# Designed miniproteins, single chains, continued (5), part 72

Each design is a single chain, and the fold is of that chain. pLDDT is the mean over its residues in the fold that is shown.

## One batch from the design tools (miniprotein)

Design m18650
Fold by ESMFold2-Fast:
Structure m18650 (fold): chain A 102 residues (1-102)
Amino acid sequence: SELARLQAEFTRLAREADVLHEEAKKSKDPKEQAELYEKIATVYERMADVARRLAELAESLGPEHQALAETYRNLADSFRDMAETYRKKAEELKKQIEELEK
């Protein structure tokens, strides 16, 4: 089903985010860490987009799926917030890099 296919894509993106987090933690280069945080933010934005689409599909299935639709909309909002958080972390690291390159 279309709903199950999008749920699988959401899970795949979550695993991609986990891998990027591990890479960021292992990196000894602040420039690389900043780039990885930007990639994490991009993945969370994609997760938010998929969650919105999942919410729309759940709504189209009828009133018995309204709670599921609300869950996906809440997830979309959460992942947008996480994306903003990681973009800010990347910006903070870039500012620190100016001092670390001295």
Scores: mean pLDDT 86

Design m18651
Fold by ESMFold2-Fast:
Structure m18651 (fold): chain A 63 residues (1-63)
Amino acid sequence: SLSEKPFEEAEKELVEKSKNILKLPLAERKQIVEEAKLFLEKKKAELPEVEYKKLKQKVSLLL
């Protein structure tokens, strides 16, 4: 799960998935988006608001 990985590993995995996201079936694209949302919700509890906003922006650019 992305939420259990260190940020750098989760980011690399999201980048690799995002490279082909438009070529993926709708179900797989939806799964990647939901995984990213869960990762962000977990990090929202752990990070200061400013750092969370930066992370959210970065993740949005990868999707």
Scores: mean pLDDT 71

Design m18652
Fold by ESMFold2-Fast:
Structure m18652 (fold): chain A 61 residues (1-61)
Amino acid sequence: MGDQTKEELLRQIEEAGKDGDIESLRSLERAVRRAQAAGGLSEEQAEELLEEIRKKIEEVE
């Protein structure tokens, strides 16, 4: 069973990272945390997505 929420968020993170859009990356960080709180993501899935966001922000800054 694929996690559609995880895949969609990961796609958005990759697009924002390619554009160097730090504001979108920070917005996606909040979206990931909200999705975890709502039960749409497991703790492990949320941590994986947050790590990807962190890497993208560090590459731009």
Scores: mean pLDDT 78

Design m18653
Fold by ESMFold2-Fast:
Structure m18653 (fold): chain A 87 residues (1-87)
Amino acid sequence: NINTTYTQVQTNGQNAIDATRSGDLSGAGSSLSDGGTVLSSFGNQSGQDRMNQAMQFVMQASPSQSTDVQRRVQDSMQQVMNDINSI
């Protein structure tokens, strides 16, 4: 169900953004990974790849880069949601 997928990915993306804002980079990475798994289960490989790339960026970042990490997560989620909305 595409509407269920959209809602789950949107929730996972918002959780990742909120975790990044609070400095919880580990939580942000987990939420991005969960969102990628949801997208993969519905055949959206591009969305999964995009979320996995954002997760790798988050996991490699230091706490001092929290602003850059937040921006990267927001940009990646915006692209994923735009891709889903175009389907």
Scores: mean pLDDT 72

Design m18654
Fold by ESMFold2-Fast:
Structure m18654 (fold): chain A 93 residues (1-93)
Amino acid sequence: MDKQREEFELDTELALLEIRLAVTKLYFERHPDASKEELENMIKELKDIVKQLEELLTRAREVGASPDLIAAIEQMLTDAKKLIEELEKRLKE
């Protein structure tokens, strides 16, 4: 049972996904005139982040990771999905 090692790896992967989400969100906020192609690329990136977060959440639950880590993954998943909805709405305008 290598729970501490697995939790460290999960935390590292979460931190990298946090950086990717933050960069995408910052780009969206600073580029209100972003092209349809740029918006589509951001949506693709966010959907990949969502997929990786869902996989990470499953792994965290399987290894019995801390409630704080699970909550952090769930919150980031929620934030990423909300950003996708905002970008998809902007594509229609």
Scores: mean pLDDT 84

Design m18655
Fold by ESMFold2-Fast:
Structure m18655 (fold): chain A 65 residues (1-65)
Amino acid sequence: SMADGEKAREAARRAAELGDGAGAASATHQANMLGDKEAAREGAEWARRAGDEAAARTAQVSAEK
């Protein structure tokens, strides 16, 4: 649902604020599984901003599914 996508998006932002790129990537994958491609793309951007390049790459792959 849209609400579940919003929660995943917020989780990605919070993880990124804490410097947890892997957490942001995980939240991005969850958003994509819910069918919310917009939330997944936003999560991937937050993973990149967290400075963890490997996690950011994982998040982008999830967003593209």
Scores: mean pLDDT 70

Design m18656
Fold by ESMFold2-Fast:
Structure m18656 (fold): chain A 74 residues (1-74)
Amino acid sequence: LPPELRALSPEQLRALGDDIATAARHVAEREGWPEEVKAELDRLIDELRASTDPEEQAALIFRIIDLVVERLRA
């Protein structure tokens, strides 16, 4: 877990994750990404919401960000 994210409480980290998930879904819809990419994004979001471990939540948040960034660069 990065030091900056480790300073957040699990509740704050979950709230941040929800905000990032919401933003990622809006980007995917606006950019018209393929359904398979949207399905992968939804899978990561579901895993994030099911997780109670801050380390796991942070890893999933970064994975969602990486997916969005990679698609926007393509």
Scores: mean pLDDT 77

Design m18657
Fold by ESMFold2-Fast:
Order: structure tokens, then sequence, then C-alpha cells
Structure m18657 (fold): chain A 60 residues (1-60)
């Protein structure tokens, strides 16, 4: 689904930022939340992406 594709892209961006920048997990999450807020995704889709990102950050 389109939401699954958006989640996959967000996770790849999170991993890339964690590996290639000195940003903390909290700073990465904040940047992703700000980026998602500016998208035309539904509130439910935005929440799903943010929750997936939080779960991925906990594994790093």
Amino acid sequence: SKIEENIEIAILLVKHAYENTDLSKEEILKKIEEMIKETDLSEEEKKAVIEAVKKELEKL
C-alpha cells in the first residue's frame, strides 16, 4: 500500500541520518515529525509513519 511505501522511505531516511550525521535519536525524530507535518497525508497516515519511525529508532 502507499502508506507501507511511505513508512519504508521514512525508515531508510532515519537509518541514513543515524549513520551519516551526529544527530541524536530525539533530533532525528523531531526532524521527521516536522517533515511529515508539512505533507498532505491524512492524520492517521502521519501517525502511522511517526510510530514506525519511533519503533525503528528504538532498535538503533
Scores: mean pLDDT 81

Design m18658
Fold by ESMFold2-Fast:
Structure m18658 (fold): chain A 84 residues (1-84)
Amino acid sequence: SLLEQLEKLDEELKELYKKLKEAIAEGKKEEAEKILKELEELLKEIRELFKKLPDDKEEILRAIGVTLRAIGDIFEAELLLKKL
């Protein structure tokens, strides 16, 4: 299902964000930048799935939630990288 695919991508984002925090904590700027790029690619995949949703309000609202979380994670990651 589309919701199952979105939940899987959300879990992948959480895992990459965890690795990003670890790289930043260790001062590995180059590794952190690579992980940020991977997070941006996953956000793109989430946006593509969002475009495939039917005109169902419940599914649309859930997809918006996943997308907003992903955007928030990337924004926070970008702020953390700027402190390195």
Scores: mean pLDDT 71

Design m18659
Fold by ESMFold2-Fast:
Structure m18659 (fold): chain A 102 residues (1-102)
Amino acid sequence: MTLKEIIEEFRERVEELQRTLDPELREAARAVEANFIDLMRRLEPEFAKLSPEKQEKFAELVKEFARRLLEAVREARSAEELMRRAGELFREFLAKVNEILA
């Protein structure tokens, strides 16, 4: 699976979830989606430079990150909770990315 395919799958799944969310959670979910897409766009040039082994590890890391973000969107009871949980997941993801890029 390419990085682009992972991003598109995440977008489609967030858009499906948005149909069932209240307006405040929907707005927070859109912010999480926008932040995820922006981060992936910034990391795509770095991903392209990686060895096939590191690209596979990076893709698995992105899949797990996307899965956990979708879980946070489903489970969060408020926009504030969703944004807090997403922030924690983004920080954890960036730390793991730095290990792969080193």
Scores: mean pLDDT 84

Design m18660
Fold by ESMFold2-Fast:
Structure m18660 (fold): chain A 63 residues (1-63)
Amino acid sequence: MEERLERVKEALKYPPEVAEELLIALYAEGAAEFNEEQGKEELARLNRETAEEARRKAKELLE
């Protein structure tokens, strides 16, 4: 929780477009962890793919 909040605060220092993608990635990572704990491997995989795509978009926006 504490580490996640720090990552959220860091993301909000970026331009709105980048911050949005970084926040999507953080939420998707959390959802993937939750779904893995619940035995929902397919949903966890989809959430991880969403997080990876969001991080890729954030990186592209920064370049």
Scores: mean pLDDT 81

Design m18661
Fold by ESMFold2-Fast:
Structure m18661 (fold): chain A 55 residues (1-55)
Amino acid sequence: KEEVLRALRELSEAINAGDLEAKERALERIAEAAGVSREEVLEYLNNGDLEAVIK
């Protein structure tokens, strides 16, 4: 849970900075920490359902 929140912060910072490599790295970390696929993380972000990732 703590690792997921940290990775979500890294993702937000990467998106704001336009850093595509950092964004991909953060997505991988979220997926690994939450036990889901990178594709599932992207779906949660697109739908605005970040709580599903951090629960």
Scores: mean pLDDT 73

Design m18662
Fold by ESMFold2-Fast:
Structure m18662 (fold): chain A 72 residues (1-72)
Amino acid sequence: SAAEAAALEEEKARAERFVDARVAALEAQAAASTDPDEAARLRARAEALRAAKAQYGATLDALARGEAAAPL
């Protein structure tokens, strides 16, 4: 239904904002770090969150179309 599609779109937007804020915080921490190994670990975590965001978005889009979600 249109209401269900709108609810999924709102959930996707909320999830994306949350992940984007966390990624920004991790990148700021990495930039402020004087330890290259710590900076590398923080950037790797930010990259993993970006990948998770893309997968979650794809799952919600599939649900909105009434399709079975692809395995993650």
Scores: mean pLDDT 81

Design m18663
Fold by ESMFold2-Fast:
Structure m18663 (fold): chain A 55 residues (1-55)
Amino acid sequence: MDDEQVELLADAYVLLVRSGRSREDAERIVRAAGRRHGWSDEVIERGLRRARERL
C-alpha cells in the first residue's frame, strides 16, 4: 500500500475532526475524497485506522 496516501488521508481526517466536524462526517468526507482520487478501499481503511490512533 502507498504509505504517502495513508498519511495524507489520516492528516485530512484529523484536521476535519479538530476543525469541528464529527468523526462520522470526517470519515464520510475522506472516504469520498479517497475514492474520487482512485485510492483503494484498503488504503482508505488503513488511513482511517491511523487517523483514529492520532486523535
Scores: mean pLDDT 82

Design m18664
Fold by ESMFold2-Fast:
Structure m18664 (fold): chain A 90 residues (1-90)
Amino acid sequence: AMAARLAALEADWERDRPQVERDIEETEKYLKELLANTSDPELKQVIEEALKMVEKARELLERGDVPGAVLYIAIARTLVKRALEKKEKA
C-alpha cells in the first residue's frame, strides 16, 4: 500500500517536488555534518559515496525525474545508516 501510494504521488510532480527538494537538502546537510565530525576513514568514504548519490538525485530532480531522485536519496540514506549501525555494534 505505501509503495503504491508513493508511486501514485510521484505521478503528481507539482505537489511532490517541494517534498523531494527538502529531502535532498536535509540529507545533504546531514551527510556534510557527519563528514565534518568524523575521523573514521571508512565512514568518511561511505559518506562521500552517499554525497555523490545525493548530487545525482538533485540532477535527476532538475530533469524532472522525481522517482529517480527519490531512489538515489534512499540509496544514500541506506548506505550511511548501515555504516553507522556497524560502528555502533562493533
Scores: mean pLDDT 75

Design m18665
Fold by ESMFold2-Fast:
Structure m18665 (fold): chain A 61 residues (1-61)
Amino acid sequence: SLEDILASFERLAEQLSESHSPELVIHVLRQLAAREAAKLSPEDAARFEAAVARLIERIRA
């Protein structure tokens, strides 16, 4: 489900942030998000991209 995908992305961001710079974490998340969004409906892709953008903002803070 979309919620499961988002939970997996959040967990991945936490794990990567322990050993990598915020810039590298953001780059990896953006690349993976683009690939994942391509598999979703336009509506779900928009919701997913909005959630990933919020996650990136938290990493930048």
Scores: mean pLDDT 83

Design m18666
Fold by ESMFold2-Fast:
Structure m18666 (fold): chain A 105 residues (1-105)
Amino acid sequence: SLEEELKKMEELLEKAKELAAEALKDREKTKKILTEYYMIRYNLSPEEAEEKAEKLIKEAEEDNLRGIQNVLQALLREHSDDEEMRDLLLVQIAVLSGEEARLNS
């Protein structure tokens, strides 16, 4: 239903916000947020979602800001037809880009 689709989109947006704020500050919390995101977004089993989350985190561990930015960029592409969600994701990407610039300065 439309109501279920809207609720699913709201839940995905909240998970994206949580992920952006966390940005691997706590590895286990980041893994939990990503696992929940993948379960909601792609209807994956908990085991499949956790494996996908673990792989992404490992790829991001040496460059955690870029890894998380890549996740947010992927979410942006998936939600390119939702202007409000796109704008919110762009803000989160900008925040993470600011943190990366600060660390490189």
Scores: mean pLDDT 65

Design m18667
Fold by ESMFold2-Fast:
Structure m18667 (fold): chain A 95 residues (1-95)
Amino acid sequence: SEARAAAERAREAAASGDAKKAAEAAVEAARAAGRAAEAGTGSPADLAEAARGAREAARAALKAEGKEGAVYGSAAAIAAAGATFAALLAGGEAA
């Protein structure tokens, strides 16, 4: 599914050491989770994976020092919250 694929990309971005890439991947995971929830096409498990991937990317972005951690970390954290909310609305696990 697109949500599961976005989760994998978010985990890869988290491992990259690039706060901007991590934030962008977290936003994409949130958007994929939102689209799947709206369309009813994503399983709760796939949406939970997207939420977990987004949170992992947000943790990586927040570890960046200075302005990168402040700007990209905050953006990624908001995206991760959105992905988690989408998973919860779909009846998924938000672990």
Scores: mean pLDDT 78

Design m18668
Fold by ESMFold2-Fast:
Structure m18668 (fold): chain A 99 residues (1-99)
Amino acid sequence: KQYLTPVEKELSLILMDALEGKISPEEAMRRMAEIYREAGDEERARAFEAIAKNTALALPLAIMLLSGEITPEEAIYLAENARDYEELRELLEELLKNK
């Protein structure tokens, strides 16, 4: 995108801080959940809260959710059921092929 909304800019900065190791992935996900809750998006807020509990997959799940590749409900399902990248790939293939 050529221009980002203030919310998109704040989310992008939080994601960058997590990728650079300035904050933990768990902390980044909690901050993103709070931003979406303040914006009135309770579904995305709940999704980022679920992702925060899955520290191994938090960053890839956040990127997929932010890009619109998965829904908030799919993000919660993946965060609760995938333990590693192998399981995440298998569950993603199931979800994406069944759409």
Scores: mean pLDDT 81

Design m18669
Fold by ESMFold2-Fast:
Formats: sequence, C-alpha cells, structure tokens
Structure m18669 (fold): chain A 73 residues (1-73)
Amino acid sequence: DPAAAVLRSLREVMEKAKDLTAEQAGEYARERLAAVPGVTSVEVRIEGNKVTVKVTLADGSTLEAEIEAGKPA
C-alpha cells in the first residue's frame, strides 16, 4: 500500500526533523518520499521552520503534511 508506506516515511521524517533545519528536513523528506513505490511527485515548500510536503500517488490521490523543524538555521 503506497499510502501506508508514505505515512510511515512521513512519521520518520517528522521524528528526524526535530534535530534538523527546515532545509535539511525538506531535502530528507523529498529523498525518502521519492523512493516510495507508487509516488509520482513530491513537492516541498519551506517557510521559516515549517516544511510543507505534498505527495502525489500513481492513482492520482494526494497526501499533504506539515513538518516543524526543531533546529534553527
């Protein structure tokens, strides 16, 4: 289930983001989510310490999550 795999990867990214800057968290999220089978697109937006990730799956469904980076730049 690609959606379940994306949610698992998002949880890992959120946990790691507490120790990362927003830029590092965004890059880590993009790399991890792009590696998930069934993911066709990953969009990352950074504003301050907030990272917004939007994932598009092969069936056309989308998942969006907001991640807060714990480390200042």
Scores: mean pLDDT 81

Design m18671
Fold by ESMFold2-Fast:
Structure m18671 (fold): chain A 64 residues (1-64)
Amino acid sequence: MSVAELRERYLAGEATIEDLRALIAWLREKLAELKAAGDEVGALIAEREIAELEAELAALEAAA
């Protein structure tokens, strides 16, 4: 399964708890790469996306 497929399912509102965990893990790896490359804008965007996904994951886990 590709990361693009996980992101598309999330945007379509079809993402599962497992999909969100996988997407967050991938974004954390990408955040580390962006910081190492000096991409400050990319790092800021990734941090924001991670925070939003973590909040959504927490809400879904509470609802389960």
Scores: mean pLDDT 79

Design m18672
Fold by ESMFold2-Fast:
Structure m18672 (fold): chain A 81 residues (1-81)
Amino acid sequence: MEEKEKKLEEIKKLVEEAVEAGKKGDVEKARELAAEVGKLLREMGLSEEDVKRLTAAVYNAGVTGDKEMGEQAVKIIENLL
């Protein structure tokens, strides 16, 4: 499996876990998971502006437990890779 594909699957899993943490009211866990996504995006060579925007989107999806918002963030990430 390509490293890029592996990291994208890892990001998808982290976004799903952040949304599930938010649904349970675990805001701290959702915050931690969003930060991990941001780190992976930086390692994958995204611009700092895209990293900031996408990390914020994942964080918002996580803390609200909004699955659709999480899926939208993943779609934007896929389109940038």
Scores: mean pLDDT 82

Design m18673
Fold by ESMFold2-Fast:
Structure m18673 (fold): chain A 74 residues (1-74)
Amino acid sequence: AEELIRRAEELVEQAVRSKDPEERRRLALQAKRLAVEAIRQSTTREDILRAIGVAIAAIGLLFEAGLELGEPME
């Protein structure tokens, strides 16, 4: 679980540093997928909360990139 959380956090950091909304969207989608899987596999409150935090950050990045690209966000 920790490995998935760490990789998801790295992807969020890459997305934040990217100036390309398409690249940001792609990285954020991958981060969201890993964060959701980490939540599913996590057994400790700390890991679950950390994974949820990453998922929220990824969703925010997806929303922002989606608005810039003109795509619907759900």
Scores: mean pLDDT 77

Design m18674
Fold by ESMFold2-Fast:
Structure m18674 (fold): chain A 60 residues (1-60)
Amino acid sequence: SEIEKLKEEYKKLAEEANKTGDEALLERAIELLLEGLKLLAKEAGVELDEKLVEEELAAL
């Protein structure tokens, strides 16, 4: 599924970012995570507050 593909891409980018310290890879991983959350919310019939999600991710 598309969600599974996004999860795998996220995992690979996050692992590489942790290994290299590359902030650009970390940013890409966060973008994929957000995209996956939007897709999950749409499938669940829930309206996602993108601002709230971005604020929570920034707090990590």
Scores: mean pLDDT 73

Design m18675
Fold by ESMFold2-Fast:
Structure m18675 (fold): chain A 64 residues (1-64)
Amino acid sequence: SKVLELGARAAEAKAAGDYVTAGEHLRRAAEEVRRDESLPPEIRDSQARALERQAEKLLAQGGL
């Protein structure tokens, strides 16, 4: 799953202290979730929003 790969890359970047890269990977993961037509619309929207909120938090921690 591309979402799982992006999540793993975000976790790796965060562990390395690269909060900006971690946030960018989670934003891309949210975009992939929004394109996943196999997910029910409500689940898709809630998961994408959760990833978007986490991304925003990480980007802010990175000093942007």
Scores: mean pLDDT 86

Design m18676
Fold by ESMFold2-Fast:
Structure m18676 (fold): chain A 93 residues (1-93)
Amino acid sequence: MEEAIRAVREAARRIYDAVLESPEAGKKATDEAIKRLRELFPPEQAELADAVGDALRGLYEEVIKAYKESPEKAREVAERGMDALVALVRAGF
């Protein structure tokens, strides 16, 4: 479980940092994070892996939207999204 929690925290941070570079970099970071998470989850947790993947895509979209308003709002959205992802992983195991 600790490995999955660490992975979603790292994924959220990378998505935020990549979005600051460009929307395209953010999308690539999101797709890569989803692929890595599917490799970390056992087959019995495939539904949880899919839910986390969908949540990461949602985080990317919300960070992009918030960044258009300000970098500070994008950081706040990324931090809250990271906490929600960690809670989702903890609830699913």
Scores: mean pLDDT 80

Design m18677
Fold by ESMFold2-Fast:
Order: sequence, then structure tokens, then C-alpha cells
Structure m18677 (fold): chain A 65 residues (1-65)
Amino acid sequence: SEEEMRRLGLPEALELLRKAREYRELAQKLKDSDPKKSEHYLMNAELYEAEARRLLAQAKAEAAG
């Protein structure tokens, strides 16, 4: 979660989530006027979210030993 990323001090993961959220909001606004751009932004948001989750998982594994 975003709270866990803050607690563990993962600024890169938090930045990726912020960008993902911005892209999802932009995609939602464009879904009716420009469906192709909307889809592109959604795909990018999903990739950023996946990378943020990977960074969180790695940090948790390191913290657990």
C-alpha cells in the first residue's frame, strides 16, 4: 500500500504511484473524447503500479531478512 511505501521510505515507488494516479485520472477524462489515448494512459498507469508493487515487495523481503 502507499502507506507502507511511506513507512519504508520508498520515494521512487511513491512517485510511480503518483504518476499512475495522474494517468488514470487523465484516462478517465479522455475515455469518451479520445478512447485510444485513454487506453494508452491506462496501460502506462498499470505498468507504473506494477513497478511500485515490485519495489515494495523487494523492500519488505529485505526488511524480513
Scores: mean pLDDT 84

Design m18678
Fold by ESMFold2-Fast:
Structure m18678 (fold): chain A 100 residues (1-100)
Amino acid sequence: DEEKKKEELKLEAELFSLRQRTIALAQRLAAKAEELGDEETAERLRKLIEELENTSLENLVEKLEEALEELKEIAEELKDEETLKELEELEEELKKLKEE
């Protein structure tokens, strides 16, 4: 069924896009932590980015859920309201993908 295969490829592309957007927000938070002298938080974020980049497709949904929760906590600690809002939007998008 070509339609089913096309839909599966679309979901995979959306999931990879979500990962890249999550990594971009994590990189933004890491830069902010470094500017604030919070080397421990910056290192934690760099490790999370590496884990996201090396996560297989089969485990990516679960890893993204864990990563988004951790990133939201870090954004709140760093008082980054804008990044927190963007992370909440990504979490809602991931939730919708899981319902497919």
Scores: mean pLDDT 84

Design m18679
Fold by ESMFold2-Fast:
Structure m18679 (fold): chain A 91 residues (1-91)
Amino acid sequence: NLIEEELERLEKQREEVQKKIDELLKKEGLTLDSQELTPEIRELLIELVRLESQIELLKQMKRDKVSEEQFREIQRRRQERLEQAERERLR
């Protein structure tokens, strides 16, 4: 199941990002409640939020019985949009 494979991949990425955040917080002597986080920690937190949002979306798609064919079509359209955007930038 493509949705389940993508969920497993994203969950693994979320875990890796969380570990990096924890390591940087420890190295800098900071907590998530610290007033000033380093740019690196903030970038990783943004990535963590993106991964969590995508995981929740995929869990919803799995509950709604989105087919592998529908999922492939969604992925294909997203890829086409990304490639078009990149071509526009590169010219």
Scores: mean pLDDT 77

Design m18680
Fold by ESMFold2-Fast:
Formats: structure tokens, sequence, C-alpha cells
Structure m18680 (fold): chain A 83 residues (1-83)
């Protein structure tokens, strides 16, 4: 079977994948309100504001680290474990 993979679709799929991983990491910290806010902000930045997924994810990680009082490196390590 042959089909074309669009860049816009790939970027949206990356957003969904990263949002789901981030949601799982935040669930482990017991922060459902923060999880909901961060996922919504990530989607808004990428889909409405056209911010690159990588940049939007970095902003989300910084906000999570600040809110939870943990290092950004810890959040990144947990996200990698969700691969």
Amino acid sequence: MTFTFQPAATERERLLQEAMRLARVLADYGAPDLQARIVRELARLVLDEKVPVEEALEKAIEEIAKELGVPKEEIRRKLEAER
C-alpha cells in the first residue's frame, strides 16, 4: 500500500503523542488540574498560535517544573521513560 504523509499531520500527531506523555507524567505527580491546564495550553500554542511542538513542549516543561518545584531534567527524564 502507498500513501502520502503530510507534514501538518505529522506535527499534529507529535503534539498528541507529547501531550499524552506529559499527561501521564503529571498523573504520577497527582496534579490533575495542572495536567488539564498544560495539555490545553500545549494544544492552543501548536494548533491556534502555530508555535512549533518542540518550543511549546519546552514552555510546558518549564511551567510544570516551576509549579511542582522539581528540576526540568527530572520532567524530561520521565517523559523519555514514557517512550
Scores: mean pLDDT 73

Design m18681
Fold by ESMFold2-Fast:
Structure m18681 (fold): chain A 69 residues (1-69)
Amino acid sequence: MSQSLKQAAQIVKEIAEKEGNKEAVKKAQEAIKLADTDPEKAKLYLQKAVSLLSDKSQQEFHERVERLS
């Protein structure tokens, strides 16, 4: 669902902002923007944002997303 994708992208954005990773923040913002209109492209941006995070931040992202389920 586009709402779950948007929530995941918002979580990545929050984590990226705390990490100071401006590029990951940008990718997460694009994912949020595209979640309702182009879910496939939003998912690609979300994956790129996550891959730009540190290992610790990637772990936090997965834990937070699991709590949304």
Scores: mean pLDDT 81

Design m18682
Fold by ESMFold2-Fast:
Structure m18682 (fold): chain A 76 residues (1-76)
Amino acid sequence: SRLEADILVALGRMYRNLGKKLYEQGKYEEAVELYEKAIELFEEALRLDPENEEAKEALEETKELKKEAEEKIKAK
């Protein structure tokens, strides 16, 4: 279902954007949790629509953001 995939991508972007906001506030553990939620949603979107380029790009970007936040947690 293409529509369901689009909804999941939109929701994933919301979680990713909230994670970015928390990261900017130094709330790295909370940012990681939101990035993990976004990753799950993008992976579900790709299961429903494997050729969804927006989901592929968002997934890779969010994985990088999660890695950056995890590095900040380790440095603390």
Scores: mean pLDDT 88

Design m18683
Fold by ESMFold2-Fast:
Structure m18683 (fold): chain A 55 residues (1-55)
Amino acid sequence: SSLSDEELERAARGAAEIGRALGLTAEQAADLGVKSAGMSGEQAERLRELVAEAL
Protein backbone atom coordinates (compact mmCIF):
# COMPACT_ATOMS: atom_id res chain seq x y z
CA SER A 1 0.00 0.00 0.00
CA SER A 2 1.10 3.59 -0.69
CA LEU A 3 1.71 5.88 2.30
CA SER A 4 2.11 9.67 2.36
CA ASP A 5 5.38 11.24 3.55
CA GLU A 6 3.71 12.15 6.87
CA GLU A 7 2.50 8.55 7.33
CA LEU A 8 6.00 7.23 6.53
CA GLU A 9 7.55 9.60 9.10
CA ARG A 10 5.02 8.47 11.72
CA ALA A 11 5.69 4.80 10.96
CA ALA A 12 9.45 5.41 11.17
CA ARG A 13 9.13 7.15 14.56
CA GLY A 14 7.01 4.28 15.90
CA ALA A 15 9.47 1.66 14.66
CA ALA A 16 12.42 3.59 16.14
CA GLU A 17 10.67 3.91 19.52
CA ILE A 18 9.86 0.18 19.66
CA GLY A 19 13.38 -0.64 18.45
CA ARG A 20 14.91 1.40 21.28
CA ALA A 21 12.62 -0.22 23.86
CA LEU A 22 13.57 -3.72 22.61
CA GLY A 23 17.29 -2.97 22.10
CA LEU A 24 17.14 -3.56 18.34
CA THR A 25 19.66 -2.36 15.76
CA ALA A 26 18.58 0.27 13.20
CA GLU A 27 18.27 -2.52 10.59
CA GLN A 28 16.11 -4.69 12.88
CA ALA A 29 13.88 -1.73 13.84
CA ALA A 30 13.47 -0.81 10.14
CA ASP A 31 12.57 -4.43 9.27
CA LEU A 32 9.93 -4.41 12.03
CA GLY A 33 8.41 -1.20 10.62
CA VAL A 34 8.42 -2.51 7.04
CA LYS A 35 6.81 -5.84 8.00
CA SER A 36 4.13 -4.26 10.22
CA ALA A 37 3.17 -1.77 7.45
CA GLY A 38 3.27 -4.41 4.67
CA MET A 39 5.66 -2.33 2.55
CA SER A 40 8.02 -3.35 -0.25
CA GLY A 41 10.26 -1.75 -2.87
CA GLU A 42 10.91 2.00 -2.81
CA GLN A 43 8.61 2.74 0.14
CA ALA A 44 10.34 0.07 2.25
CA GLU A 45 13.75 1.64 1.43
CA ARG A 46 12.46 5.11 2.37
CA LEU A 47 11.11 3.80 5.69
CA ARG A 48 14.47 2.15 6.46
CA GLU A 49 16.23 5.48 5.80
CA LEU A 50 13.81 7.38 8.07
CA VAL A 51 14.16 4.82 10.91
CA ALA A 52 17.97 5.20 10.78
CA GLU A 53 17.55 9.01 10.99
CA ALA A 54 15.12 8.71 13.95
CA LEU A 55 17.49 6.49 15.98
Scores: mean pLDDT 78

Design m18684
Fold by ESMFold2-Fast:
Structure m18684 (fold): chain A 75 residues (1-75)
Amino acid sequence: AEELRARARELLERARELAERALKEKDPEKRKELLKEAVRLAGEAHVLLAEAEGNEELKAKAEAITAEDLAKLEA
């Protein structure tokens, strides 16, 4: 369980760094790529946290929210 939580913290930190870089990025295409990567990493982190808790409902919600956020970036 501790490895899953540690990995999730690393992914959330990376997602935050990518989101901050996206806010400073002037190229719309590069900004979109940074945001997509941030969303993917945050989603993976939330899935790992749900797995560490043994919470299948939370895992399913994390996967659904990640898919929805990625779809919004494509729209």
Scores: mean pLDDT 82

Design m18685
Fold by ESMFold2-Fast:
Structure m18685 (fold): chain A 59 residues (1-59)
Amino acid sequence: SIEEANELLQKANEYALRGDFEKAAKLGFEAAELYREAGDFEQAERLEKGGQKLLEKAK
């Protein structure tokens, strides 16, 4: 659901603020999948791109 996607996105943002970019990216990708299931393809694509950038920072 969109509610579940929003909760995962909130957790992803919390991990990003802590500098845990790998976990933030993982939760962001999970949120993106739920947004796609809900039909919010634009939000899903934004989160997928953001997650890739977070993984670059984790290196």
Scores: mean pLDDT 84

Design m18686
Fold by ESMFold2-Fast:
Structure m18686 (fold): chain A 56 residues (1-56)
Amino acid sequence: SREEAIKRAQEAALELAKERGPDAVTARAVAERAGVSIGTARAALKRLQDLGLLPP
């Protein structure tokens, strides 16, 4: 489902930030790591930014 895909993308984004720093957390890198579309990765990144867990 879309929500499950977004959850995977959120986890991938936080892992990337921890391993490589927040500047390396791009929609493409998140999509590749989580196995989701770039659109889903962008939605996940927006949610994390809105929660204050990643910089805008």
Scores: mean pLDDT 83

